Designed miniproteins, single chains, continued (4). Designs and how they scored, part 64

Each design is a single chain, and the fold is of that chain. pLDDT is the mean over its residues in the fold that is shown.

## One batch from the design tools (miniprotein)

Design m14201
Fold by ESMFold2-Fast:
Structure m14201 (fold): chain A 82 residues (1-82)
Amino acid sequence: MVTLEVTGASYEATAAIARAVLELARKHPGVRILEVTPTKVIVEAEPSAVDDLLKAIEQAAREAGATVTVKDLSTGETRTVS
């Protein structure tokens, strides 16, 4: 399992990302939301689901016109997504 923290630039951006991740989690048993706050979403994914999860986050960020930060809580690695 991989745990990702996704931080949006605004409440609207974070809400759009949370919605996209929720839709993916409903379709993909390897994706589970752990926490949603006004500023961040914490999501857990199987390694095989990580690419689909990142694509969903990238699409949501692009649609919101925002840059988001994705941090892998297991490794501490950070990735910017837009």
Scores: mean pLDDT 80

Design m14202
Fold by ESMFold2-Fast:
Structure m14202 (fold): chain A 100 residues (1-100)
Amino acid sequence: STREEMVERARALIPKIAEETTNAFVEKYGDKVSEEERKLLLEFFKELAEGLLEKILAGETDEKSFYLELLDKAIKEAEKKGLPTTVEYFKRLKEEILKR
C-alpha cells in the first residue's frame, strides 16, 4: 500500500534525521563535543526516531514515557563511559521534556 511505501521511506531517512538532529543539538548547547560523545548522541537520536515511528505506527500515545525511558538509559550509558558533557546535555533535555 501507499502507506507501507511511505513508512519504508520514513525508516530509510532515520539515519540522516538523527545526524541532522545531533548536529543541531550540539550547536544549540554550544560546547565542544568529543567524537565519542557525538556517537552517543547520534545513537540516542536514531533510537528515539525509530522508537517514536514504531509507536506512531502502532497507534500508541505514550511517546513522552518512551522518550523519558530512553533518556534515562542514555544518561546511565554516558555516566558509565565517563562523559560528563553528554550527561549534562541529556539531563537538560529530560528537564525540558518534563516541563511539557
Scores: mean pLDDT 77

Design m14203
Fold by ESMFold2-Fast:
Structure m14203 (fold): chain A 100 residues (1-100)
Amino acid sequence: SELEEQLAKLTPRERVAVLITAGNIQIVAAEVARELGDEKSAEDALRSAIETFMEAYRLAKELGDEEGLKAAIKSLERVRDMATGPVREEAEKALEEAKK
């Protein structure tokens, strides 16, 4: 993807910031999908956001990037609060793994 190509050009710390931004864009996509009554697209966008924030969390943890860790956890909590049913359970599981 275009994002993966651009990420390859960044330092590891810059990649954490870009991943957090990408996840936030996926959250906005979910909000727009819900406003349009497209719950399936909203769920897909929230699932993508969980994956993106977990990648940011893993990278931030590897780097000792405390601000990146806080941003990733807070972003996962935002997805949890927006999600319902199975997607909420996926977000809660991601947060539980992040707390270990």
Scores: mean pLDDT 86

Design m14204
Fold by ESMFold2-Fast:
Structure m14204 (fold): chain A 74 residues (1-74)
Amino acid sequence: MEDLEKARELLEQAKKHFENGDYERAIELYEKAIGYAQDYLAKAVENNDQEAFDEAGRLIDEARKLLVEAKKKL
């Protein structure tokens, strides 16, 4: 649970930095959010937790799309 919660927190922080034009920090935070969400997804697979898997997958998809947009600004 803590990995997904941390991923959501980092995603929100990354969006705030993106809005402020701080694209380098936004990229770092998006990458960290993806990392925590991937760790949570791996645990969900081991535990056969479909709801946790779906939640992590949605966050990873959103963060990856936003990461690409932030990289385009550099």
Scores: mean pLDDT 85

Design m14205
Fold by ESMFold2-Fast:
Structure m14205 (fold): chain A 87 residues (1-87)
Amino acid sequence: SSATKKARREVILLLASVAVYWMQYYIYKKNKEDKEKQIEVLEKAIELLKKAQELIEKNPELPPELKQQVRDELQLTQEELEKVKKE
């Protein structure tokens, strides 16, 4: 359906934005930028992943692989955030 195609595009764009925040996180970590900046970009990635999760929950017809990717990336980003907070 048109709604499913729109939701798929929105999820893909959110995942692309998450990848940009993860790249920024790696740059901050490599450059020994303060912990606060590292936390901020991971929290922004989590907010985008939560939006993607809502879209996949509202659109059950989306590919299972895309749904799994959103869940896996959300878990990974949350685990990385907790790791940074403990450093």
Scores: mean pLDDT 88

Design m14206
Fold by ESMFold2-Fast:
Structure m14206 (fold): chain A 94 residues (1-94)
Amino acid sequence: MSKELLERVINNEITKEDVEEAYKNKDLVTAALGALALGDEEFLEKILENADPLEKALIRTAEAAYRDKGMEGLKDFARLQLENLENQEIVKKK
């Protein structure tokens, strides 16, 4: 999962090119967050077809957040993912 792309989702800076790069890099959760932010339903379905069960569960959680709170729900989900990545980096840098 890409910290840079998660920050771009939070800042409303995500582009279609960012989503395509995340998909190429097998960062399917970040690609799905970008597709949701852009309203690209066809790309979201393509991502879901290639996602494993854990990735599908995370994407479904992001979709639920988007249904409940729109873009703010999606940004909250992206912030949580970013925080989890930063906590993993802190543990590795002991």
Scores: mean pLDDT 78

Design m14207
Fold by ESMFold2-Fast:
Structure m14207 (fold): chain A 91 residues (1-91)
Amino acid sequence: DLEAIAERIARDTGVRLEDALRAVRELSANLSPEQRAAIEELFRRGLSGSALATAMILAARLEENRDKTPLTREQIIAAAVEVAREVDRLR
């Protein structure tokens, strides 16, 4: 649920909910169905809002060059988990 993802991002980053909702909707419009499903799975697994925002931005950028760097759902999840661990370790 994009609204729930935006709420977590707003809470964890200090961004206004309205701004987070706009950003999440804009980014999700540039995601493939598989990438969107992967982000929703990361949300269900309890990843932080900062990690979710990073994963969405990365996925949207990669979609611009579809066929050059194909990532599976598992690869996106693994990368986001790695980022979340590093972010949480440094906080």
Scores: mean pLDDT 70

Design m14208
Fold by ESMFold2-Fast:
Structure m14208 (fold): chain A 81 residues (1-81)
Amino acid sequence: SLKKELAELLKKHFGVEVDPEKISVETVRKILEEEIARLEQLLAQSTDPVVQRVIQHELDRYRKLLEAKTLEEIVKGLKEL
């Protein structure tokens, strides 16, 4: 099911375990917002141009995922990470 696939992707990419039956767009949005905040702090502390580019690329992808309105769009976006 879509929710089971999404739960596995969330565990793989963010280390977060969620009950597939309780997953909503709001659940994923909160996880993405917390990860974005973490990456923004790392970017602010980084002086290495290679590390800065990697973090910026991840931030851009996660910010794009926040535009998703359905679980299907989120699953598609996470698979492209």
Scores: mean pLDDT 84

Design m14209
Fold by ESMFold2-Fast:
Structure m14209 (fold): chain A 84 residues (1-84)
Amino acid sequence: MIVAIVTVKVDPDSTPEEAAEAYRQAAEEALSKGAKRVRVLITLSDGSTASGIAETPEEAAELARQAVEKHGVGAKTITVFGEE
């Protein structure tokens, strides 16, 4: 069951580290609302998407960092779905 939804707009020219920090904060907020895990959706500035599941803010941050590095473009929006 979804218990929180956090959406953050990120600068399209953001570094992998800046995207990771924004994602870490969004995941921490969702987990603070009673979620046991977060489903993460990253929309990149070129319109591509990346998704994953994390149980900690650190795992969420690493997912975002890897997506930005792999695609070579910045993140546009980050949506975190807190589950349970």
Scores: mean pLDDT 75

Design m14210
Fold by ESMFold2-Fast:
Structure m14210 (fold): chain A 82 residues (1-82)
Amino acid sequence: MMDELAREISERTGVSVEAAKVVMRAVYNARESGITDREELVRAARLALRAMGLSLSDEQLEKAVEVAEEMLDEIAAAMAAE
């Protein structure tokens, strides 16, 4: 489930579970749109966080995006189940 994946990202990166959920959805949506470049994925996640009134340091954001990319298959399965 999305909540379990967000908790794993939160534990690995130190970001909140809410921020982790936003990053997961942003990375998944960007990859579905054909974006594969890390810098563009980070940009998409930053924009999504800003829309939700959340902010992360550049280091936290890059780490959260990295972990979300590592978990992309699991995130895709969870998003498809919603």
Scores: mean pLDDT 83

Design m14211
Fold by ESMFold2-Fast:
Structure m14211 (fold): chain A 89 residues (1-89)
Amino acid sequence: EKYKKLVEENTKLVADEIERRRKGLPPPSEEEQLKIELLNLESVDYYGDKVAEKILAKLPPEEQAAYRKRLDEAKKNIDTKIEEIKSKL
């Protein structure tokens, strides 16, 4: 559900941007650009979780711990970027 909504919102923003350029309209505002970047990061974070769940299900328990540690590191970097963008909105 959340992923579907993020994909729909991102698809609409991309379509709106293409249409904006095609019609010679001014570029999106800084706020709109930040919102697009935020949606992209949230989409990547959510999609990564779904892929990770499938990979974890196939790994033995000992390897699952090492894989989760790598995922936590990657998530921390994405969460930091999301927080930075939200602070500017």
Scores: mean pLDDT 71

Design m14212
Fold by ESMFold2-Fast:
Structure m14212 (fold): chain A 63 residues (1-63)
Amino acid sequence: MSRSEETGREYLKKAEEAIKNKDYFTAAYYYLLAGEALGRIEEGTKRAQELIEKGREQLKKEL
């Protein structure tokens, strides 16, 4: 794999780990980085927006 593909796959793994920990904002950040590295910015941005919304809902219950 190219360096960019390898980096993107690492970011996807970190995003999945963050989702398992219910850290949706960290997961969103890693999806944005993966999208940039893999040249799939639109897919990464869409997934990040979904995760940010979940994170905001989680915070509203605590605030």
Scores: mean pLDDT 79

Design m14213
Fold by ESMFold2-Fast:
Structure m14213 (fold): chain A 65 residues (1-65)
Amino acid sequence: LPPLSPDGQEALDNALRAYRLALELGMPEEQAREAGLTQLDGMAEVLGLSPEEVERVRRAFEEWL
C-alpha cells in the first residue's frame, strides 16, 4: 500500500489514541474499536480526506489492532 499523507497519518494517530484511551477507561474491546473508528471518521471529515485515503487509514488502524 502507498504511504499515508500527513493528514492521513494524523487521522490514524488520533484513532489509535481514542482506541487506547477507551481501553484504559475500561471499555470492552468492541466499544474501544468503535471509539477509534468514530474518531477516524470525524478526523477524515474535518481534514477532507478522499474516500481512497480514508480506506487506507482504516486498513492501517485495523492492522495495528
Scores: mean pLDDT 83

Design m14214
Fold by ESMFold2-Fast:
Structure m14214 (fold): chain A 86 residues (1-86)
Amino acid sequence: MEEWEQVRYEAQATVELTRRRLPFFSPEQQEQAEALIARVEELLAQPPSEENKRQLLELIEQLRQISQEEGLRLLERLREEARRRS
């Protein structure tokens, strides 16, 4: 599948980025992210297929949403701390 390689690279990049950010996530979001990463790795071990590609894209989106939500929470905490110092 011509698109499989692109999705595979995107999935691997998303997993790597998420693992790097894991220590900064809430415990609940760490558990969710780790479960999603495990599912991505399972799908990457499977043969290429349209179904597996679709599932990988869904998992990538879920990991991105978790990273975005946690990133926004961190930014708000940092902004509040800056305001207290001002």
Scores: mean pLDDT 81

Design m14215
Fold by ESMFold2-Fast:
Structure m14215 (fold): chain A 89 residues (1-89)
Amino acid sequence: MLEEKIKELEEIKKKLDAKMEEVEADPSLSEEEKEILKFVYEVQMEIIELILKGLREGKPEKGLEEARKLAEEYKPKLEEMKKLVEEKL
């Protein structure tokens, strides 16, 4: 059901907001690591917003296409996060 899908995505957004606050409050993370992690979560939030917009407008395929395009544009910075997780986190 459309409403149920929207609710699930909104709950994921709330979890991402909480994770961003945890990153800000974590004294074990360097300023650089915090910037990378916050960027990754912000990108995920933007992707979810595009999917939600598509669902609300009755155009889910368009929302997914825009989300994939955004993810491809941010791929180099997301690869930096993967390296950080594998080597430091």
Scores: mean pLDDT 77

Design m14216
Fold by ESMFold2-Fast:
Structure m14216 (fold): chain A 80 residues (1-80)
Amino acid sequence: LKDKLEKMLEEVEKIVENPQSETELRRALATIYELAVAAKKLGDEELFQKARDIARMLLEKAPESLRELAEQTLAFIESL
């Protein structure tokens, strides 16, 4: 399970570094939220912190059309 979550994290990191489309950014936001929820349930603080950091990076990279979604995603993660 943890290996799969780490791979999902790596995929989101690649999208953050070089986003190809708005659709990719939306998928990355959904994926990072799922990762944060899973990490919190597993008690994996390191994975949770990484997911939160990536959510912040996604917010910085978000175009205006996705800014509200990115802000809400980060807020939900921080409330976990």
Scores: mean pLDDT 81

Design m14217
Fold by ESMFold2-Fast:
Structure m14217 (fold): chain A 87 residues (1-87)
Amino acid sequence: RMSELEKRAEETAKRAVELGLETGRMTGSEELEEEARRFEEEFKRTLNEARLSDGETALKLIEEALERAERFLREMEERKREAERAM
């Protein structure tokens, strides 16, 4: 169901943004905090676009949003490990 996929994408994006903001605070990186904020804005725009699209296009956009959220989460996890290693 499209709503389950959308919920999963939103949960993944939320985790990624929270991790990015937390890592930015730990490292004093305003760039990382800004990157997390920009990702959140772009993710929200993609979901809004999906909402305005037909069923097949909406599903594809949500799937792409989930894949992007998963990639960003993995990137933030890696940056957190790098930060912890440097401390």
Scores: mean pLDDT 81

Design m14218
Fold by ESMFold2-Fast:
Structure m14218 (fold): chain A 70 residues (1-70)
Amino acid sequence: MDEAQKAEARRLAEQMRDATVTVGRAEGDRLERELLDFALRSSPEAGKAGMGALVRARAAAAAELARLAA
């Protein structure tokens, strides 16, 4: 139930992080939109978990891109 939705939201956030670093910002933005659409259709708890995962994924992608730019 709710746990499956939380797991899927976390998976989408990880995919967004990887795509932002390896493919580019446009693909990361597309996956972020998919995650937001999924969160809107999910339970409030799963949506909150997904938003938390998204924030962490964005921070991780930004840190990795900064490291690669150095």
Scores: mean pLDDT 78

Design m14219
Fold by ESMFold2-Fast:
Structure m14219 (fold): chain A 59 residues (1-59)
Amino acid sequence: SLEQRLEALRRRLEMIDQGIEEVKKDKSLPKEKKDTLINSLKGMREDLEREIAELEKQL
């Protein structure tokens, strides 16, 4: 169902947000690597937010 797809995408978005916070807190990673990883995760987050917004329009 549309609702189940939205719940799955929102859960994935929460996991990405957690991943970003974990990368920020990781003292073993150099700043340049953190910035690269965070930018990648932010890109995935933006893609998911766009997909969620399109599906919400269909509710």
Scores: mean pLDDT 87

Design m14220
Fold by ESMFold2-Fast:
Structure m14220 (fold): chain A 76 residues (1-76)
Amino acid sequence: LTPEQEVEIEIAMLRMAAAVAIIEAERLGREDAVRRIRELTERAVEEMEATKDPEKAREIALEAIREIDAILEEAK
C-alpha cells in the first residue's frame, strides 16, 4: 500500500466507526449528539486528508474516536 492508500483506509475506518456511533446516538434520541459526531468526523477527515503521513492520520482518527466515545457517554 502507498501512504496515500493507507490514509484512505484510515479515513474509511473512521467513517465506519462514526456511522455506528451515529446509529447509537439516534437510538438514544439525542439529535445534538448525532450533529456533534457528524461535525467532528468531517473535521477529522479534513485533517487526515491534509496529511500525507499514515501515522498522523491514525493519530487523528484515534483522537476523533475518543471524542466520539465521550459524546456518546454524555448522551446516555
Scores: mean pLDDT 86

Design m14221
Fold by ESMFold2-Fast:
Structure m14221 (fold): chain A 73 residues (1-73)
Amino acid sequence: AEARIEELIARAVAEARTLSEREVNRLEIEAEAELFKLAAEAGIAQGLSLHEIIRRATEEVQRLVAALREVRA
């Protein structure tokens, strides 16, 4: 699960480097949605509570947003 999350973040960062600013905004929204879903599915598979699933998924989304922001700096 963590390996897939890392791969998704790396892929989004790589794509952001080659896209226009408007396309990067769309990529960011799509990547955030996909990452949240992936993190939630991993939490469900581990038998985590809904609260813990939301917390972990939010942390992964924040990590993606930080990585995308660095690409633009």
Scores: mean pLDDT 77

Design m14222
Fold by ESMFold2-Fast:
Structure m14222 (fold): chain A 109 residues (1-109)
Amino acid sequence: SRKEIAEQLSRKAIEYADLALQYAKEGNYGLAVAFASAALNAGLAAARLDPELGTRAFRHLVDALDQSTQLAQTDPSAKESLQILRDEAQRRYDDLHAQVSQTLAQKLA
């Protein structure tokens, strides 16, 4: 059940990241920011249960937010909010990626 919960949270994080990008493409930056925040929270929950699944969720969120930020060029406040969430997701990805890579190296040694 722990693995199943982690997989469900990771899928939800990816789904919310995709929704954030979809709403950014539609010019609905309020919903884009809301779903990006939801994706970050779901990714954090997944990472606590499974760091590898969390790493995957945060990478997907960074990619979605890089695209969303470029779409928000004409809305500086939305661009700033999306950039803040992108930078947080990138920090979370970098920390977890280092942790996962080190853990895998230890298991292979």
Scores: mean pLDDT 88

Design m14223
Fold by ESMFold2-Fast:
Structure m14223 (fold): chain A 67 residues (1-67)
Amino acid sequence: AGNEAVEKLRPEAEKRSGAAAVEELTREALRLAGLPEEAREALLAAWRDPTNEELRAAALAALAAAK
């Protein structure tokens, strides 16, 4: 029944509230670290979808290029 899906999503919804705050803090921290905008956007995109291997590879490449 749909109640099992709701039960599984309840702790995930609580984590999502914290995840939005973490994303905002991460965005500001990357800006303060002096990373170029392209590297910041690539890192945030990879963070929003950590299972996406292409976004992870792009973020790592952007970090390597910024060095």
Scores: mean pLDDT 65

Design m14224
Fold by ESMFold2-Fast:
Structure m14224 (fold): chain A 75 residues (1-75)
Amino acid sequence: MKKELIEKALKELGVKLPDEDIEYIANIEDVAMAISALISLLENKGIYFSEEEKLEVAKIKDFEEALEKLVELAK
């Protein structure tokens, strides 16, 4: 489930990550840590977030909602 949500978000952003990176993120139980790790991978691909945007996403407890907000902010 988490892996499918990450793949959907990456498709919306037009970004490709290796399956091993997606699996790594999907196995992180804490939502804020999983999102933080994903942001780091996205920044390495040239998608950058402000400190305010990172804080906004960090407030979201649901992983799917956090991903949807991250995709919204990246546009």
Scores: mean pLDDT 82

Design m14225
Fold by ESMFold2-Fast:
Structure m14225 (fold): chain A 67 residues (1-67)
Amino acid sequence: SAQEAAIRAVLDRLVAQGLITEEQAEAALKALLAGDEASALRHLRTGMPEPTALAALRELKRARDEA
């Protein structure tokens, strides 16, 4: 879907920057597509500090909503 493609683009950048693993990105994608923002944030927090994870979640939500 357009939403999945938009979310994947942001997650792929985070993986390329070394902020999260591909496994964490896939888990966050599944959570976001299910509307489970709390689980998505939890997966992002495993790889990065909370302020960075919160900023990433806001970007991911925007990508989803604008798709």
Scores: mean pLDDT 86

Design m14226
Fold by ESMFold2-Fast:
Structure m14226 (fold): chain A 68 residues (1-68)
Amino acid sequence: MSEEERAVERGLAAVKALIDTPGMELSEEEIEKIVDLIAKHFGLSDEQREELLTRAKELYEEAKKKRA
């Protein structure tokens, strides 16, 4: 994978770890803030940030459906 792809994957892994944390319920707004912080930390482009945000929201929706 390219370094840019690895940065997105690392960001996604961090978001997933937070979602999977027992007793932690995150809102969609909190997911967006976490993605923004990760994107700034890794110096992601706007396109890479949007990819990370899209994939993070998909993980959040899946986790929410499994709970419902």
Scores: mean pLDDT 75

Design m14227
Fold by ESMFold2-Fast:
Structure m14227 (fold): chain A 65 residues (1-65)
Amino acid sequence: RDAQLAALVEAAEALRAGDEERARAILEETFGDQADLAFRSLRTALTAGVAPEAAARAVLEIVSG
């Protein structure tokens, strides 16, 4: 869980910086077939103004539970 949260935070920061390729690579390594769901969910949360750490925590509940 902690490693998955760290990966989601790193992906969220990359996505906020506009580096979608880096965000996808991080998510694919950590979540495999759930990477696309994690990516879309992070992008949606960040676009709605949610901070990267909070977005990462919310997405973790979607992809790990």
Scores: mean pLDDT 82

Design m14228
Fold by ESMFold2-Fast:
Structure m14228 (fold): chain A 76 residues (1-76)
Amino acid sequence: SEEELRRYARRLFMEGILNKDLEKVALGIELMRILGEDYEGAINVASKLLGVDKETIEALVEKNRPKAEEIYKKIK
């Protein structure tokens, strides 16, 4: 369901922040974007908490876009 995917996206984001796993953070942010959640806010929070440039996070989010679309497609 979309709600299960929203929980999964938030969990990926939080686990990524806690473990400093930029790939998990990026995938979580892209899933949040697809679900209409606050994409810009998520990038800003990740940048501040991880001490990583917003541009670097945005590039990783774009790199993870195909994977996020594939995950979303399976839940439809």
Scores: mean pLDDT 86

Design m14229
Fold by ESMFold2-Fast:
Parts: sequence; structure tokens; C-alpha cells
Structure m14229 (fold): chain A 82 residues (1-82)
Amino acid sequence: SLEEEVKEAERKYASALAAENINEAGVEFSKELEERARKTGTEEKAKEFEKHRELSEKSREETRELKEEYEKKYKELKEKLE
């Protein structure tokens, strides 16, 4: 039923939104670690955390795109529910 499709789309959207929030926090945390390593660590350690930050930023970007797709689908289905 359309109601079941709306509920499933809502679950997927909620899951993707939670993942986006987690990845956003992860990016901020990885930036802080990189900054600390640059101030108090070695150049090698700073480069290691830079790589981790870049991976976190990529994960955030991928999750944001997925969240936007699921949000759109959820809203479209919800609008069709009478």
C-alpha cells in the first residue's frame, strides 16, 4: 500500500539523516585531530590525520547525497498519500 511505502521511505530517510549527522560530526572531529597533530605532532602524523579527514569528508558527501535522494522520495510519496 502507499501508506507502507511512505513508512519505508520515512525509515530510509531517517536512517540517512542520522548517518549524515554522524559523518558531519566525524569531519569536525577529524579536522580537530589534524590541527592538533600539526601543532604538537610530527609532519608524518599530520599527513596521516589529513588522510583520515579527507576520507571523512568523502563519507559525509556520499551520505549527504543519499539523504537528499531519500528525502525527495519520502516527500513525493507523502504528498501522494490522501
Scores: mean pLDDT 83

Design m14230
Fold by ESMFold2-Fast:
Structure m14230 (fold): chain A 61 residues (1-61)
Amino acid sequence: SPEEQKLVESMKKMLEELRAAHPNWSDAQREELADAIVAWAESHGIHLTEEQKAELREAMK
């Protein structure tokens, strides 16, 4: 939905800003955080597509 896509875009921006603020985090730490955020969203009824999940994970790389 448009609302879900806006939420994903907001989450992506937050993750990109978080990544930029923490340049010393390892790739594994960034992946773990991205996966945790995806799991959190799904546990709260936010229906993410596989493409949207990939976008959120990519934002932390």
Scores: mean pLDDT 79

Design m14231
Fold by ESMFold2-Fast:
Structure m14231 (fold): chain A 94 residues (1-94)
Amino acid sequence: SKAKLEELVEKLKKIPKEKLDEIVKEASEEMIKKIKENENSPLTSGEMARFIGRLFHEMFKIIAEKLKKELKIKPEEYSDAEILSAFVRALAEK
C-alpha cells in the first residue's frame, strides 16, 4: 500500500550515512569479485553490455537484501524493486 511504502521511505531516511556507505561498499566488493572472475574472457561489445547489465542487477539485489536486513524486514514483505524505489526516494528527499 502507499502508506506502507511511505513508512519504508521514513525508515530508510533514518539509516546513518556510515551504514549506507558500508552497504554500498559491500555490494561494490561483490561486483568487483564478479569482474575479476570474468576478466580473462574476451567479450564482444554486445556481450560486454549484457555482462555490465547483469553486474548492476546483482549489485542492486545485494543492496536491497542488505537494506532489508538492516531494517529487519522479512524478504517476502517487500520486493527488491520496492526497497530500491523507496531507497532512491529517501536519498532524493535528504
Scores: mean pLDDT 78

Design m14232
Fold by ESMFold2-Fast:
Structure m14232 (fold): chain A 64 residues (1-64)
Amino acid sequence: SLGKQTALMAMYGEINRLKTPENQQQLDDLFKQTVDRMSTITDPLEVSRLAREAIEEARKIAEE
């Protein structure tokens, strides 16, 4: 759906902005796991929630 595509694009952009050589693998794994979780979800609100939570987790990883 359009909502899922928008959430994926936002999540991809934000996570990529936080990547460093030290955290790249962890952030790539987080993105992949979140995309996999989104694959069966059709509710745009739930998809947006998962994307937001993944971005927040990525920010926590980047703070280390």
Scores: mean pLDDT 83

Design m14233
Fold by ESMFold2-Fast:
Structure m14233 (fold): chain A 88 residues (1-88)
Amino acid sequence: MADGSDPAVREELKARMREEVERLMRERAEEVAEQLLAEAETVEDGKEFARALAEAFRAGKAQAVYDALVAAYEGRPEEEVIAILEAA
């Protein structure tokens, strides 16, 4: 019942991820954004995504960040994930 295949467990994980994003934005948005930008400078792949994510964190776009993370987790293309962050 309470395992990784249970839809209720998946929904709980998604809800907790959303809450964590919202907490990080309220408490540590600038620190998280700075860390993401610093990491983006050391990689070629995902650099644009990391920058878009950092900007969304600084702008307090919690829903957009959550939606983008869910899309990335579902394996959607990086361009689509970035578009979610930019559209918000």
Scores: mean pLDDT 70

Design m14234
Fold by ESMFold2-Fast:
Structure m14234 (fold): chain A 73 residues (1-73)
Amino acid sequence: SEEVEEARRLLREVATKLGRPDLTATDAALERIAELAKGDKSALRVIVRRLAERAIAAGRTTITAEDVGGAPP
């Protein structure tokens, strides 16, 4: 998905700027992030930044769908 790949690319950029280029996300997490952003690129950046900062603070290397939150449809 274009939206998922945009989220993945943005996470890599944010993680690198935060000094954690090893930080990744599962495909399920990226799909949830894209769903929450609803095509809003500004919202996407805010969501990705918050998730990356939280994962780094927790000493984690992977963001999961559970980290993104939200109820399934």
Scores: mean pLDDT 80

Design m14235
Fold by ESMFold2-Fast:
Structure m14235 (fold): chain A 70 residues (1-70)
Amino acid sequence: MTEEDLEAALERLEAERPLSEREKEILRLQGRGYVLVVNNAPQEEIDRVMERLMELEPSLTREQVEREKA
């Protein structure tokens, strides 16, 4: 998926129900993380997205995201 596809998906979700700015940011970061993983991006880039996700959603751990990937 491209960044454009990700933004389009977020707009569709928002049309279904109102999303908070926090929810939109979390979904955007999750989608971006997925794109990076699928494209075999450097671990450093994936780690930056994970750190931001953990800041917004403290209960979401690196272990959880790695489980979904593996």
Scores: mean pLDDT 68

Design m14236
Fold by ESMFold2-Fast:
Order: sequence, then C-alpha cells, then structure tokens
Structure m14236 (fold): chain A 97 residues (1-97)
Amino acid sequence: MEELKALVKKEAAFAKRVAPQSSNPALQHFHQALEAAASGKLEQAEEDFQKALSELDEMGLSDKHPLRQSILELQKALQEDPEGFSQLVKEVLAELN
C-alpha cells in the first residue's frame, strides 16, 4: 500500500501539472482516470486508463516507458481493490489541491 500511495502521489502531481496544458490525449485520459477514481466512478476510471494506454501505443512509446508502467500498475490496483484505490486517489488529490 505505501509503495502504491507513493506512486499515486507522484503520478497525480505530474498529471495535475502537465495535463491541463497538454494537447496529448494520453495525458488527458490519464488525468481523467484519476479524477474519475477519486469521484468513485470506477468504470469510467478503468475506461480512461485503457484510453490512456491506447494513446501511448499510438505514440509508439516503449513497453518499458515509466509512464506506461505507472499506468499499468494503477490500473491493476483499481482492478484488485476498486474501493481502496478510489479512497487512496481521493486522499492524494485532496492533498495536492
């Protein structure tokens, strides 16, 4: 859980800083996935994570790219514990606002 919390904090801070000013669809969908998760919209969060991964594939990013690996780890956390993940993201986003 602690490693997941650190990952969520790192990625949420990055998304908050760059996504609003980016025309990159992957970053926009990634930010939307975190906001949806924080709002308890778990199906929407899963769809937005999948869209972010699809956009990264279209950009030709390596399977080893840190952002892709982070999104996959967060998607896995959402799938394994949707309610716990939602609560964690909600807490992190509140700390960043």
Scores: mean pLDDT 77

